# Ledger of designs, part 87: designed miniproteins, single chains, continued (2)

Each design is a single chain, and the fold is of that chain. pLDDT is the mean over its residues in the fold that is shown.

## One batch from the design tools (miniprotein)

Design m7007
Fold by ESMFold2-Fast:
Structure m7007 (fold): chain A 78 residues (1-78)
Amino acid sequence: SMAEERKKLQEWWELVLSEDPEESERGEKEAARFISEKLGVPEEAAREYVRGLRLAALGAPDEELEKVAEKILEILKE
């Protein structure tokens, strides 16, 4: 259901934003698996996308976000 998916996304996003490296990695892994499965993209590309979202949420400059986008496009070409 949408409510269950929303709850899982919320929980994973809270983990992704965690200052604890183990929690952040776990959140990125789970969110990336979900995105990969739903969109039919490689898990590696989904992981970079989630990493990019985290960086954007933490106020990373456009230059860092552009590097993430370039890496995603490179993975998708493989």
Scores: mean pLDDT 81

Design m7008
Fold by ESMFold2-Fast:
Structure m7008 (fold): chain A 100 residues (1-100)
Amino acid sequence: SVYEEILKEIREMLEKLGFKEFAEKLPKSVNSVEEVKQVLVETMNFIIEHLAELSVEQVEEIAKRFEEMAKKATDEELKELLEKIVGTLQLMADFLRSQS
């Protein structure tokens, strides 16, 4: 399932960033676009709250991973949300770069 692939990629991304405890709180499985959208919103809220702990390079890598997820998405609603997340992360990377 594309939904299960996206969930797995989000978990692996969060674990590599040192956010294993948050990754472990995510659902073990997702079976609908609404469940995937909820995971994406919760993940983005967490990233925003922890933005000060992330480098520009880490935010850019997160954006790249979400861009790859958007390319795999076959549901237009999910693809649109993923593309909005990528845009938001790019703005965050620009903000962090301005603080250098």
Scores: mean pLDDT 85

Design m7009
Fold by ESMFold2-Fast:
Structure m7009 (fold): chain A 89 residues (1-89)
Amino acid sequence: VTATLSVVSVEAWGTQVTVRVRVEGIDGHRATLRVLNQEELGIEKVAVAMSASGEGLIALLTATEEQAKQVAERFRADPSLIAVEVSPA
C-alpha cells in the first residue's frame, strides 16, 4: 500500500512566483496538506516530487509575489518542514 506518492507537473512560470518547499517524512507531508487546504492563499498550481528516502520537493505556483510570501510564511511556521524558498518565475 503506497498512499504517499503523488506527482503533479507545472509547466508555465511566466509572470508567476514559485515557492519551493522541502519536506521529509509523514509529518512534513501532513503539514504541507494543511497549508494547501487554506483556500485564501491563491495557489494556482502544485508540483510534488518524492525521493526514495522519503524527502519531498513541492513547488507551488502563485499569481503574485505577495501570495508566494504568504504561502512561504505559513510553511515556515511549521517546524516539520526542512526549507522554504521563494523565487521569481
Scores: mean pLDDT 54

Design m7010
Fold by ESMFold2-Fast:
Structure m7010 (fold): chain A 63 residues (1-63)
Amino acid sequence: MKLTEEELKEGARALVENSILLGASEEEAQRIADEKLKAALEGDEKAQRNLANARDLRPWFLS
C-alpha cells in the first residue's frame, strides 16, 4: 500500500481518536499513534495498513 506522509499522519490522528474511544488515555493513545507512524514512515507495511484502516474508518459508529 502506497501512502503519502500526509496520509499516514491523518491515519495516526484517527488512531488517537479510535484509541480514546476504546478507553485509552490521551497520552497512551498519542504514544501508540506515534509508534505506528514511526514504523509506517520506516516502511513497515503492517503499520501502514493499520494507519490506512484508521483513516478510512467511517463514522457509522456515531449513528
Scores: mean pLDDT 73

Design m7011
Fold by ESMFold2-Fast:
Structure m7011 (fold): chain A 71 residues (1-71)
Amino acid sequence: MLSPEQREIFRKSLKQAMMEAMNKSPSTLVDKEVIEEALKLMRKRLLEAGMSEEDVEQGVREAREVLERNA
């Protein structure tokens, strides 16, 4: 399971990816599709780093909630 520190890292990384995606779009609202794309990018990187699928899934789920809250 992800530690609180690991969750913060995932959240921060996804937030940065979301900011970059939103910078390409004129909209101030975050679409669910944009969130899913950011989560896919993070998932790929975390799996490449050797993190377990369960840890990645947990982090993605929590990061999604944070991103939706920040939208």
Scores: mean pLDDT 66

Design m7012
Fold by ESMFold2-Fast:
Structure m7012 (fold): chain A 73 residues (1-73)
Amino acid sequence: SLQDEIARRLKELQELFDKVEKLASPEDVEKIRKAAGEAYEALRTGSDEEALQALDRMIEVAKEALEKAEKRK
């Protein structure tokens, strides 16, 4: 179900977020916060499909931030 897919993405974000807080730059943290705001808004007011789209975008931004942090070290 779409709810199961939302739950799966939220679990993935929780795992990514722990790493992001420790490693990401302030600029990348700001990008993630912006994407998170969009995802939370979609979860509250949008359809399940819009929520999934927003969560996928947030995951993408978080992964990009971790990739940049890895290259920076």
Scores: mean pLDDT 79

Design m7013
Fold by ESMFold2-Fast:
Structure m7013 (fold): chain A 66 residues (1-66)
Amino acid sequence: SLEEVKKKIEEIFEKEPDLETALMKASDLIHEYVKKVEAEQGREAAEAVNTELFKYLMELREKRRK
């Protein structure tokens, strides 16, 4: 689910001390999930999920910089 992917992104940020590496790992996870959503629910659903997950990723990035 979308919420489980968000939790996995949080776990990546907790375990990975290097911000750039955390962003790369989280981005890869988002891409994998978006491809799954596209296959199961179509392109519009995949685009919505991609937008929401990258927005969430950028929020975590900003919090970690402070």
Scores: mean pLDDT 82

Design m7014
Fold by ESMFold2-Fast:
Structure m7014 (fold): chain A 70 residues (1-70)
Amino acid sequence: EFEGLTEEQKRIWLEAEVGILEIKAFVDYKAGGISREEYEEIMEKLQKAVDAINAGKLDEARKLIDEIKS
């Protein structure tokens, strides 16, 4: 699974997950499923995940994304 992927595949996988979570958060916010404050918190965490990916800290990015998915 994720742990069996190459570093390049892990990076692409994490980038795709961030994009999906960004869309999901926006839809949930617009549909009234989450508050503005919750939406802002999710977007801030997603930005931290992007920063971790760009820094090559893929395990840190995985952890941040998993926290958002919880």
Scores: mean pLDDT 84

Design m7015
Fold by ESMFold2-Fast:
Structure m7015 (fold): chain A 72 residues (1-72)
Amino acid sequence: MEEVKAAIEEARRAEATGSPVEALRTRRDAIIKIGEVLAKKYEEESKEKAEEVREGTKKASELLTEEAKKLE
């Protein structure tokens, strides 16, 4: 949980002081980290739920990567 809060705060700081491209990249990295933490937690309860989290994280990461490329 503390790692998730730190990632969110880092993303907010990047948005305030960085370029839009850097903000999107920081958001992408935060989503990947949050997705990994959630997937590991769900693996203990259900592998199917963990796979859903990984697929959702992959799609979100791809969308943010495409948006960052459009701003370049």
Scores: mean pLDDT 73

Design m7016
Fold by ESMFold2-Fast:
Structure m7016 (fold): chain A 58 residues (1-58)
Amino acid sequence: MEVDKEAVAKEAAKLMVAGKLDEAQALVAKATEGLSVDEAQELSALAVQEANKLVEKA
């Protein structure tokens, strides 16, 4: 499965906003299994950014 960073970040953000941090971390970990540490950190940063957008919309 191709890693769509934006899609994964949005799903992780939804979990974070719902207070399901463990599930959000597990999702990011799965998505980053084939990625470098730098790319994993970038995805985590994108998830936080998407969570901020969801908070603003909600």
Scores: mean pLDDT 75

Design m7017
Fold by ESMFold2-Fast:
Parts: sequence; C-alpha cells; structure tokens
Structure m7017 (fold): chain A 85 residues (1-85)
Amino acid sequence: MYEKLKEEIFKTSLEVGKATLDKLLPVVPKDEAIKIAIDNAVNTATELAYKYSRDRGLGLAPEELKKLKEEIKAEVRAYAEEKLA
C-alpha cells in the first residue's frame, strides 16, 4: 500500500510537470520552461503528500518525499531532452 501511495504521487506530479512543459516549450526558453515545469511538479507532490497524510494517515517520511521529488525532477528533465531530440 505504501508503494502504491508513492506511485500515485509520482504519476500525478509527473503528469503535471509534462503538461506544463508541453505548454511552455513553444513560448519560453527551454531552461525556463524546465524550471517552471519542475516547480509545478514538485509543488503537486508536496500537496498530495500532505493531503494523503491528513486523509489516509499515511505520511511519507521527509527523506522519502525528498527522494521522490528528486526522481520527479529527473524525469521532467529527461522528458524535455527526449522531446527536443
């Protein structure tokens, strides 16, 4: 169940990051688009972690949330590189 929680947060946050990147890449410089997309994805992960901690009593340890955020950042960057290849 805990792994499903991390997977749900990761998937939703990454979806937000990808959508932000897709919208911004045509209109802003690549580095700026990536930064905004990462910020949006990471903020989504934080909000979902807080909501699930409150609603389900299943809090992510700070270290696990930090690792998840780093994975989200890496995946958003990878998506940007792949899309521009």
Scores: mean pLDDT 80

Design m7018
Fold by ESMFold2-Fast:
Structure m7018 (fold): chain A 64 residues (1-64)
Amino acid sequence: SAREARALEAGKRLAKRIEEALRAGGYEASATAELVDEETVKITVKIDGKEYTDLLTAAAAEAH
C-alpha cells in the first residue's frame, strides 16, 4: 500500500542517516530498516559486532 511504501522509505532514509553518522564518527556500523506493519518500521543497527534494534512508528521515522 502507499502507507507501507512511505513508512519503509522513511525508515530506509533514517537507517542510512544513522549508518553514515556512525561511520563518520569512526565506528564500523551498518543500519537497515524493514516494514513490520503499515505504521511500524524496525530499525536494526550493527555497531562493532553488536546488534541493536528499535521499533518506530512511520510518523517518527518520517520526522527524521
Scores: mean pLDDT 82

Design m7019
Fold by ESMFold2-Fast:
Structure m7019 (fold): chain A 74 residues (1-74)
Amino acid sequence: SLTDESDKETVIENKAKALKIDKKTIEDYYKAKETGDKEAAEKALKGIEETIKKTGSITEVMKKWLEELKKILE
């Protein structure tokens, strides 16, 4: 949870492993979601898209994050 600073790094690392997404991409996603930073949103969007292309796999979490990132970029 991002509301709990002590868990933040562990959560990001676990999500990277579970979702097959690069840790930096997950960090950019959270930054975009918390601050509305369009640069971070664009980096996160590209990172997720590249992961999908390389793995041929998309999770429900990835779909939700892509929709959220698109809204930030509007």
Scores: mean pLDDT 75

Design m7020
Fold by ESMFold2-Fast:
Structure m7020 (fold): chain A 74 residues (1-74)
Amino acid sequence: MPSIEEILAELRKRLEELVATVPDPRARRHLLALVEHAVREIAEKARSPEEAREMGERVLAEFERLVAEVLAQA
């Protein structure tokens, strides 16, 4: 089973790929700061790989909505 570190690395990659679809450099910079914050929060709070995965799935869903909203307004 993947470790917490491996789960967080995969989550970061997926979040950064979502953020890369945003054409506005200012919005991208802001969203990348939120990625760093979210990954740090999970690293601090998750006590198991299962918790890290569950938290990561929620964060990914929130970022998918946020990026979709930003793209719809562009």
Scores: mean pLDDT 84

Design m7021
Fold by ESMFold2-Fast:
Structure m7021 (fold): chain A 85 residues (1-85)
Amino acid sequence: GAALKELIAALEKLLKEETDPDAKTVLQAVLNSVKDALKLGADAKTLLENLLKGLEEKLKEETNPKIKEALKKVLSVVKKILKKL
């Protein structure tokens, strides 16, 4: 629905603005996952809650500062969308 489309648009914008190849790879993987979930009719709230947890765990263990920055931007978007649901 609307929530997942908003997330896709935000991820596409982040990917377009990203210059670091490793961060681009991570953003593309997240974008592909969300697009696939939307096509399968996944529940937006459940997907966003699972994505939030997975991204927070990945951010805790990540050492690459460019990937950390990209993950923090994605987390911010996911949290904003979840607050509306």
Scores: mean pLDDT 86

Design m7022
Fold by ESMFold2-Fast:
Structure m7022 (fold): chain A 82 residues (1-82)
Amino acid sequence: MEFREKVIKRLEELAEKLGLDEDDKERLLGIPDVLESLSIEELEEAIKVLKEQLEGVKEKNDIVEMAELLLEIIEEVLKLKK
């Protein structure tokens, strides 16, 4: 619960900094709930997809920071489900 609140606050700050649309912001803030509902296999797939996306990035920007935060959250949820 504490972890989830901290993650939501960080995602909200990042969404505001990036000027995300309300739909994108709502999706980001819902990520902890979605991740808790996913299976171990689905979480591992999400980690792989995000890592593949990050491998192709040469520019360091706020989008990369968001993707890295998502990866961190998914890995933590996966540890809790194992």
Scores: mean pLDDT 71

Design m7023
Fold by ESMFold2-Fast:
Structure m7023 (fold): chain A 77 residues (1-77)
Amino acid sequence: MREELEAVIEELSAAMTALVNGIKAAGKLSPAVIEQIQAAMGRMSEAAGAAYEDPSKVEELRAVGAEAVAQLQAALA
């Protein structure tokens, strides 16, 4: 359970870092995109904290992470 939660957090962190770096490299880092990145990171941080307290919430962390990744992928397009 602990290892699964850590793996999910590492996977989401790597995906978010790659997307943020891609947005910066593409020159698409607008104030609106910065707000989206900050909001997405905040939601993932809260979901990760909740999953540390209650491992059954790992699926909610996966859902929040997938939504955040999709929103940042749209910013890259």
Scores: mean pLDDT 80

Design m7024
Fold by ESMFold2-Fast:
Parts: sequence; structure tokens; C-alpha cells
Structure m7024 (fold): chain A 87 residues (1-87)
Amino acid sequence: EELDKAIDELIELLKKFSEETRMQLGKALQDFAVKYKLTDEERLKLLKTIIEALKSVKNDEDAQKVIDAIRNAKSLEELIEQLKSLL
């Protein structure tokens, strides 16, 4: 399944960050998906965009920018554009 593969890739990328950063990112993603009622297709699109953003991120401070984008975005479209701007 495409979603399962994206989740596995995200988990591998998260291993380079602290437990606190991993927990904050996970919570922000879950809260966003629930708040905006994301479909599986929308969740997959968001996860792929986050994976690409996190590949360029090397430390917890930079990961915080991704977390802040998720928390502050008003829509899935806005979040995807904000995450692309971090690349």
C-alpha cells in the first residue's frame, strides 16, 4: 500500500531526530489530519511532501520549522506550498 510505504519512509527519516521532535511532529500531523478531515489520498500527498522536506532537514531546530508550518497552515494546499518553500 502506498500510504504504508510513505509511513515507513517517514519513520526511518525520524530516527535522526530527538524523541521530543518525533513526538511533536507526529502529534502535529495527526491533529492536522483530524482538523481538516484528510482522506487517505490527501494524507499520502501530505506525507510525501513532508518526507521531501525532512530529507533536507539535518537537525531538530530545522525540523521545528516543519512542525510550525503544520501547526500554522489553514488548509492542506497552504501547508503543501509552505513545505515546498522549505526545500
Scores: mean pLDDT 82

Design m7025
Fold by ESMFold2-Fast:
Parts: C-alpha cells; structure tokens; sequence
Structure m7025 (fold): chain A 87 residues (1-87)
C-alpha cells in the first residue's frame, strides 16, 4: 500500500530531523533508528514499481505542502531516501 509506506517514510523522516536537532545523545540515537526504519520502508516500496512511483509522488506532494521547517526538512529527507533506494 503506497499511501501507508509514504506515511511511514514521511513520519520517520520528520522523527530523524527532530532527533538530530535535539542536541542529545538519545535524540541522535532516535534519528539513526528513524533513518534506518525509513530505509527499510523505502526498500519495501521499491519491490513494486507502481507502489514505489506512487509513494514517491505522495512524498513529493508532502514536501511541497510542508508548513514548518522541520516538516519540510523531514519530508526532503524522506524523498531523498526513497530516490536513493530507487537509483
């Protein structure tokens, strides 16, 4: 389900940016864990070209519609992770 994978990758991207910005050891570890989860979900999406294309479209729409700097950075990370997996 492309919508579910896009939502998970997007949420993980935001969590990674928030964790990295925290300035704490716990936040950095959370950012690493969130990034690894996003990579895993992106690899799952990459198994089906139609799912991958739709998930990427949805992530790009989220990035374009982002209202806060943290959301924009998180969705940008999410897009880059999925694009990287698909390259």
Amino acid sequence: KAEELAERIAAAGVEAVEGAASGTKEGVLRAIAATLRAIGDALEAAQDPEVAAKALELLRERRAAAETPVERAGYELAVRILEGVLA
Scores: mean pLDDT 86

Design m7026
Fold by ESMFold2-Fast:
Structure m7026 (fold): chain A 73 residues (1-73)
Amino acid sequence: DAEERAALAEQRAKAEATGATALSDAELRELLERGERLSREEAPEAEREALRPLAGGAAALLGVRLWEELRAA
């Protein structure tokens, strides 16, 4: 919905301003969840296309952090 799109846009702006690496795991998961909801027939096609790289970046950061934890073990 419009509220979810606005929230995702705010999180994107925060990530761009502070660098995505400054986001916590919880914030990255929230971003992915919002992107998934918007991809399910809730957002115009152009907006969905714009959100795909952001969701991919968040997933990649979570993967890197998991890999670092496994390597440290």
Scores: mean pLDDT 58

Design m7027
Fold by ESMFold2-Fast:
Structure m7027 (fold): chain A 64 residues (1-64)
Amino acid sequence: GASDEEANKGAAGAAVYAQGGDLERATEMAKRAAPKTGEEAAREAAIAAQNGDGKKAWEYAKAG
């Protein structure tokens, strides 16, 4: 799993691109910002961020 700092960076990066509608880039940014977050967790974080659910985005980033 990711640290709290890694999860915060992953969720923030994912939110920027997901809100712009680019899930592919959102997933890539989540993975880069939280390298210990698995790709599946990064994608779930990006989807949650696109839906405006920052708490769930953070939880998925932390779980990877």
Scores: mean pLDDT 64

Design m7028
Fold by ESMFold2-Fast:
Parts: C-alpha cells; sequence; structure tokens
Structure m7028 (fold): chain A 102 residues (1-102)
C-alpha cells in the first residue's frame, strides 16, 4: 500500500540520518553530507510519488537545505543538533504524508 511505501521511506530516511550522525562523530563530514543528501532525495522522491503538493515538498526541501548549510558551517556539537532538527522535520513530513493516505 501507499502507507507501507511511506513507512519504508520514513525508516530509510531515519537510518540514513543516523548513519550521517555516526560519520560526523568520527569526523567524516564528507560521508555525513552524502548520507544527508541521500536522505533528502528519498524524502523528496517519496513525496512526489505519493502525491504530496509540490509547494509542501519545496518548503521542506528549503528548510532541510538551510539546516544542512548551517550544519556545514558549525562545530561538531552544533552540527549534530542541526542534523537532529533535520530528522524531526523529516519525520513530521512523513507523518503528514501518511495522514493524507488514510
Amino acid sequence: SDVDRAEQAQRNVNTLIEQAKEKLEKGDWTLALALLMAAMSELILTGKQLGVPQDEIDAVSRQLDNLMIQASKSNKEEALKLIEQMRQLAQEFFEKMKERLK
């Protein structure tokens, strides 16, 4: 079902963000950034496939991009907090998506 697809994408995005945090803890910002970009791509693609309005996809994409840019300019401790904000924002997006599919 579309709900099952949204739930799988939500799990995938959460896993990618957790892996990004682990890479950042080890000082591997290049891999952390790649994992965050993969998470954003999964979120955007799933939103488009499951009929989320384009303006809502654009809004969350801009917010995630801004958090990622801020994290890249921050020390490790602050970057981890910003990545956690990205996780919360992504989870809110998936919950709204699943609510529309009911």
Scores: mean pLDDT 89

Design m7029
Fold by ESMFold2-Fast:
Structure m7029 (fold): chain A 71 residues (1-71)
Amino acid sequence: SLTPEEVAKKLEEVRKKLEEKLEELVKKGEITEEQKELILRGYLALHEGKQAEADEIQEQLKPFAEELEAK
């Protein structure tokens, strides 16, 4: 089983990799800096077991998803 320290280390590594990928998407104009921040917060909330917070962030992303689809 994973220790809390091992989980935290893996979360940080995955967060860093996700942040790098999201920065590439911002650079390509596929998402905004605001969307990048919300996605990262949602990821962290899910990993912390804060499902309600993650759900709230998903609701905040819905208008942006529609806007991206309209472009």
Scores: mean pLDDT 72

Design m7030
Fold by ESMFold2-Fast:
Structure m7030 (fold): chain A 77 residues (1-77)
Amino acid sequence: ALDARAAELAAALAAKAPAEEQEAVVARVEAIAAGLLAGRAGKAEEVERATRELAERAEEGDAEAARKFAEVAREIA
């Protein structure tokens, strides 16, 4: 599910963030995931693809991925 995938992305991003900020990163992405679920009518598949691409960038250590993920969530919600 999108929520579970967003949680995995949060964990991956938090692992690359300073330990002091890991909890904040996770909380932020969980809030974004909740927004995506609220806007879930009709566009879930597109959101999942965008999330996958951001996850790939995050794996490469791209801090911009988290910001882009937030933008996608805002557009959907």
Scores: mean pLDDT 56

Design m7031
Fold by ESMFold2-Fast:
Structure m7031 (fold): chain A 57 residues (1-57)
Amino acid sequence: SMEIRERMREAALEALAQPGGTLETARRAAIMEGLSMGMSVEEAHRMADEIIREIEE
């Protein structure tokens, strides 16, 4: 869980750092990472939303 969250956060920050990166692209990157690591769709969306909220702060 913590390792998956960390990788999702890393994916979000990487996406945000790319040219044309937005919070939307970061959120999608986090969701895709979570799904690739075995999270359910609901879990991946919830975790990604939490990560994006923290990045906005």
Scores: mean pLDDT 84

Design m7032
Fold by ESMFold2-Fast:
Order: sequence, then structure tokens, then C-alpha cells
Structure m7032 (fold): chain A 106 residues (1-106)
Amino acid sequence: ATVEDFKKALLKAIEEEEIEVSDEEAALPYEEVERNTREALEEILKETSDPRKQLLARLAAELLLKATLATRVREDPDDAEARARLAATGERIDALARELEALEAE
């Protein structure tokens, strides 16, 4: 998978509200998934000034990383690093969800 593939996945997640991790992406080391996801997010953030789309893009990126880490924890429940990363990702998701709720408030 390439940064372009991750960018397409994030844009699809934003538009369709679906987060999917392919078998090919699940086979990649987490560090590579994180790098490609962050690079794809940076490109999307440079292409839009819409604050709602920027928050949705950040949320989609964190949800993709969470899905990848959740799969890793399921495969190896003793992976303390993956558990810590999953917890940190959850905290970022909660913060972004609150920002999105504030933005969509009346």
C-alpha cells in the first residue's frame, strides 16, 4: 500500500463513514501504517480549509490507526506497546469527537 492508497481510504471514510482495514494493510508493520496514514492526513489538510472536513480527516486517521492496533492487540493480547498506543489513540478520538460536536452545535 502507498500514501495515495491511504489518502483514498481516509477520503472514503470521511464521505461514507466507513473504516476498513484491508488484509494487505493489516499485513504491514504498524510503524509503516502510521507513517502512511500521517502523510495522507497532511496532504488532505493542505487541500482543504473547511474546519469540519479537517476534523473529519483527523478523526478518520485516528480511527484507522485504532482499527489496526485493535487487530494487533487481538492477535497478541500481551503486546503492551500496542495496548498503550491503542489507549492513546482512543484519547485523541474522544478529543476530536468533542471538537466535532462543538463545531456542529447550533
Scores: mean pLDDT 76

Design m7033
Fold by ESMFold2-Fast:
Structure m7033 (fold): chain A 80 residues (1-80)
Amino acid sequence: DKLKEIKENIKKEIDEGIPVWIKEKKVPKELADLVKEGLYLIVENSDSIDEFLEKLKELFSYVIDGDLEKIKEFIEELKK
């Protein structure tokens, strides 16, 4: 299953990338923890590559804007 392999590879990149992102960019731990949670939920709950990319783009739009409240709301929507 191509989607399953993509999901596992993305989880590995998240686990390796988040600590580097925190260290190199001095990202607040709260933001980094929220982004990691959101990325994991998107990976687990997406049934297609297109759905995955749409949700990923939405998450990162909120991250770029620095809107912590929108990130938290988006994560809660993903849990439903």
Scores: mean pLDDT 76

Design m7034
Fold by ESMFold2-Fast:
Structure m7034 (fold): chain A 75 residues (1-75)
Amino acid sequence: MEKVEELLKEAEKAIQEARKRNSFTDEEIQRMEELLDKLGEAAVEARKAGDIDTARRIASVMRELGRLLQEARAA
């Protein structure tokens, strides 16, 4: 669970930085893709452990990160 909190903080920080700049580098896009993959694994583990609150938090962050990534690819 500690590792999940760190991952969530990294994802939230990436979201904040992205909104600050209105642009993404290829390295930032790749980092966001890696974060989405890791968050997906963490969501499965959270549900397996019965931690519904953590699973919902991960899903929320994944939705925001995925939306930003889709906007970056469309721009």
Scores: mean pLDDT 78

Design m7035
Fold by ESMFold2-Fast:
Structure m7035 (fold): chain A 75 residues (1-75)
Amino acid sequence: MKEKIKELVKEAPSLTPDEREAAAQEIEKGLRELGASDKVIETVRRILLEIPNLSPEEQKNAIEFIEKAIDKVLE
């Protein structure tokens, strides 16, 4: 489950708006199944949808932040 969520996050900058919304919904579902709080899910979703509006360096940093948050909070 965590690996699928991380893969969707890495793909976010390359997705269309519709695909990005679908990916955000799948990530939310996966995080809920892992027992993440609503606040964590909302934060990850917000950052994910903002990724395409960021510079390439900021996108990389945002993706790394989400991956670290998933690993640390959901352990």
Scores: mean pLDDT 73

Design m7036
Fold by ESMFold2-Fast:
Structure m7036 (fold): chain A 78 residues (1-78)
Amino acid sequence: SMEEEVERLKAEADELIARAEKHIESGNIQQAKDDIGALRAIALRLKALGHQEFADEVQRRIDELENKLKELEKKKKS
């Protein structure tokens, strides 16, 4: 059902956010970027399903992760 898909997408987003944060903390830049990419796909799917508020919430979390990633990249100069 649509409700089951939405709950699955929300759970996947929470897991990806936690994983991306861990990758950023560990300095795993490419893995963090991959997780953020997967989050963007989830946000687009939630929007397509008519769940704009959830899509906006995921997008806010993506923006937070991208800011953390930019700070990490500035520190590493690699």
Scores: mean pLDDT 86

Design m7037
Fold by ESMFold2-Fast:
Structure m7037 (fold): chain A 98 residues (1-98)
Amino acid sequence: MWTGKGRAEAEIVEEDGVFTLVVRATVEVPALAAERVTAGIEIIPKDGGPRLLAFTEVEVPVTEEPTEVVFEARIALRTREEAEAAAEGEVIVSLAAE
């Protein structure tokens, strides 16, 4: 198991009173990494509320050089205030490979 770090972009989508936080994370995967990795996205809301967690599996090309991989996660939230706190909060991205 290894863990990497990346950058993330978050946006809020509102439809019919449902607030969805869409997180796109770009992570640099080391050369010769496993073909399948689990991406963990952890959001620490600015208001100090409970952390939000999302996990997704993605297939990564096995390359001789580091490769950027994009992950997308969607988190449904109950209120606009929760969505705004999450979007303005800290986003931590980690990769775990077999």
Scores: mean pLDDT 69

Design m7038
Fold by ESMFold2-Fast:
Structure m7038 (fold): chain A 73 residues (1-73)
Amino acid sequence: SAAERRLAELSAEGQQRVMDLVEQNKDKSLKDVQIAAAQEMIRQMDRIAADPGSAELGREAAAAYRAALEKLK
């Protein structure tokens, strides 16, 4: 479906952004890198949640990443 294609594209772009964050932050602690990556995933899920066709999935995923981020702090 169109939603599945969009999710796949966002996933590929998201993986690249996380890889770039890891490379840019290689001298930081693992915890700081994980926090930055989680924040990026939250931003990506919020973008998915903005689309009516994937709003529920995006909100649920964003909430899960926010909960994981809180446990990392």
Scores: mean pLDDT 75

Design m7039
Fold by ESMFold2-Fast:
Structure m7039 (fold): chain A 89 residues (1-89)
Amino acid sequence: VKSQVAQEMRRVGDDSVKNVTDAAKKGVSEGEKALKEAEQRLEDEVRRATEIGMKHPEDASDIIGAALSEQDITIAENQNILNKAKLAS
């Protein structure tokens, strides 16, 4: 269960980075919109991971902690992509 949740969170994170990168190439405003949408999707996945963790209390901290850690990493990567696009513009 926890490995499946971690894999799904990484998949959502990877998709988020691709979407923000592609949008930023089209323009800063598109990148900003994609960043907000990505942040919302990551929040939704953390909520899902929390629900799963509550059903598996012995693994809850691992499941929820992994999702929160992946969210933080992905948000930082997406913000860095957008910041680089702004500097290049």
Scores: mean pLDDT 80

Design m7040
Fold by ESMFold2-Fast:
Structure m7040 (fold): chain A 81 residues (1-81)
Amino acid sequence: SRLDEVIEKIKELLEKYLEGKISKEEAIEQITELLSTLSEDEQIEVLRRLSKWAEENLSEEELKEVEDMLLQAYIRAQRAK
């Protein structure tokens, strides 16, 4: 589904950031663009699924960073309307 494709792309961006391959700003910008292709309900579902993935797969420190990045991207996506 489109949601699954967006989730996988966002996971890839977050993993690239955590590996030091892209900047935080680059990751947030690209995540914002991906979220902006979705409805508000779809954005909330994507964020919930990503938060669950992060809680199950990342360290406490990485989880904090990822949650902050996802929140910033969501806020930017809402402002771009």
Scores: mean pLDDT 87

Design m7041
Fold by ESMFold2-Fast:
Structure m7041 (fold): chain A 79 residues (1-79)
Amino acid sequence: SSLEEHRRRLLEDLERAREIAREVIAAGEAAGLSPEETVDRIIAALRAAGLDDQADGLAEYRDLVGSAAETLRLLKEAL
């Protein structure tokens, strides 16, 4: 079924995106990076992994929120 295949791919992509975000956040906190630098690195890492939709979504969400610090806080709550 096309719906089951689409759902499976979405879930796999979301799981990969969450794992990448967790790793980048942990590395950023260990390195003392700013929220801005951390969010930029998450977006870059998502794009490097071929998760362009997730990267675009995070970039758009950051723009809507208007703060990298608030975006990072909300993202950490969702992970």
Scores: mean pLDDT 87

Design m7042
Fold by ESMFold2-Fast:
Structure m7042 (fold): chain A 71 residues (1-71)
Amino acid sequence: SSQQAIELARQGGIAYNQGDYEKARELLEKALSLQTDPRGRSGLLLMLGEVLRKLGKDEEAEEYFRRAREL
């Protein structure tokens, strides 16, 4: 649901701010799977790109940033 996606994204942001990038990735990927709104999806893709950069996965981060720009 939209409400579940929003809550998961909020929890993912908290994990990111705490430096738990693996948990942030998991929560944000779950949020993205539930989010159908293009604006919401764009925000989640940008957050996932930043998380993947923190994890040293630069190629995957670039792909998420590209997808966000196409929305």
Scores: mean pLDDT 88

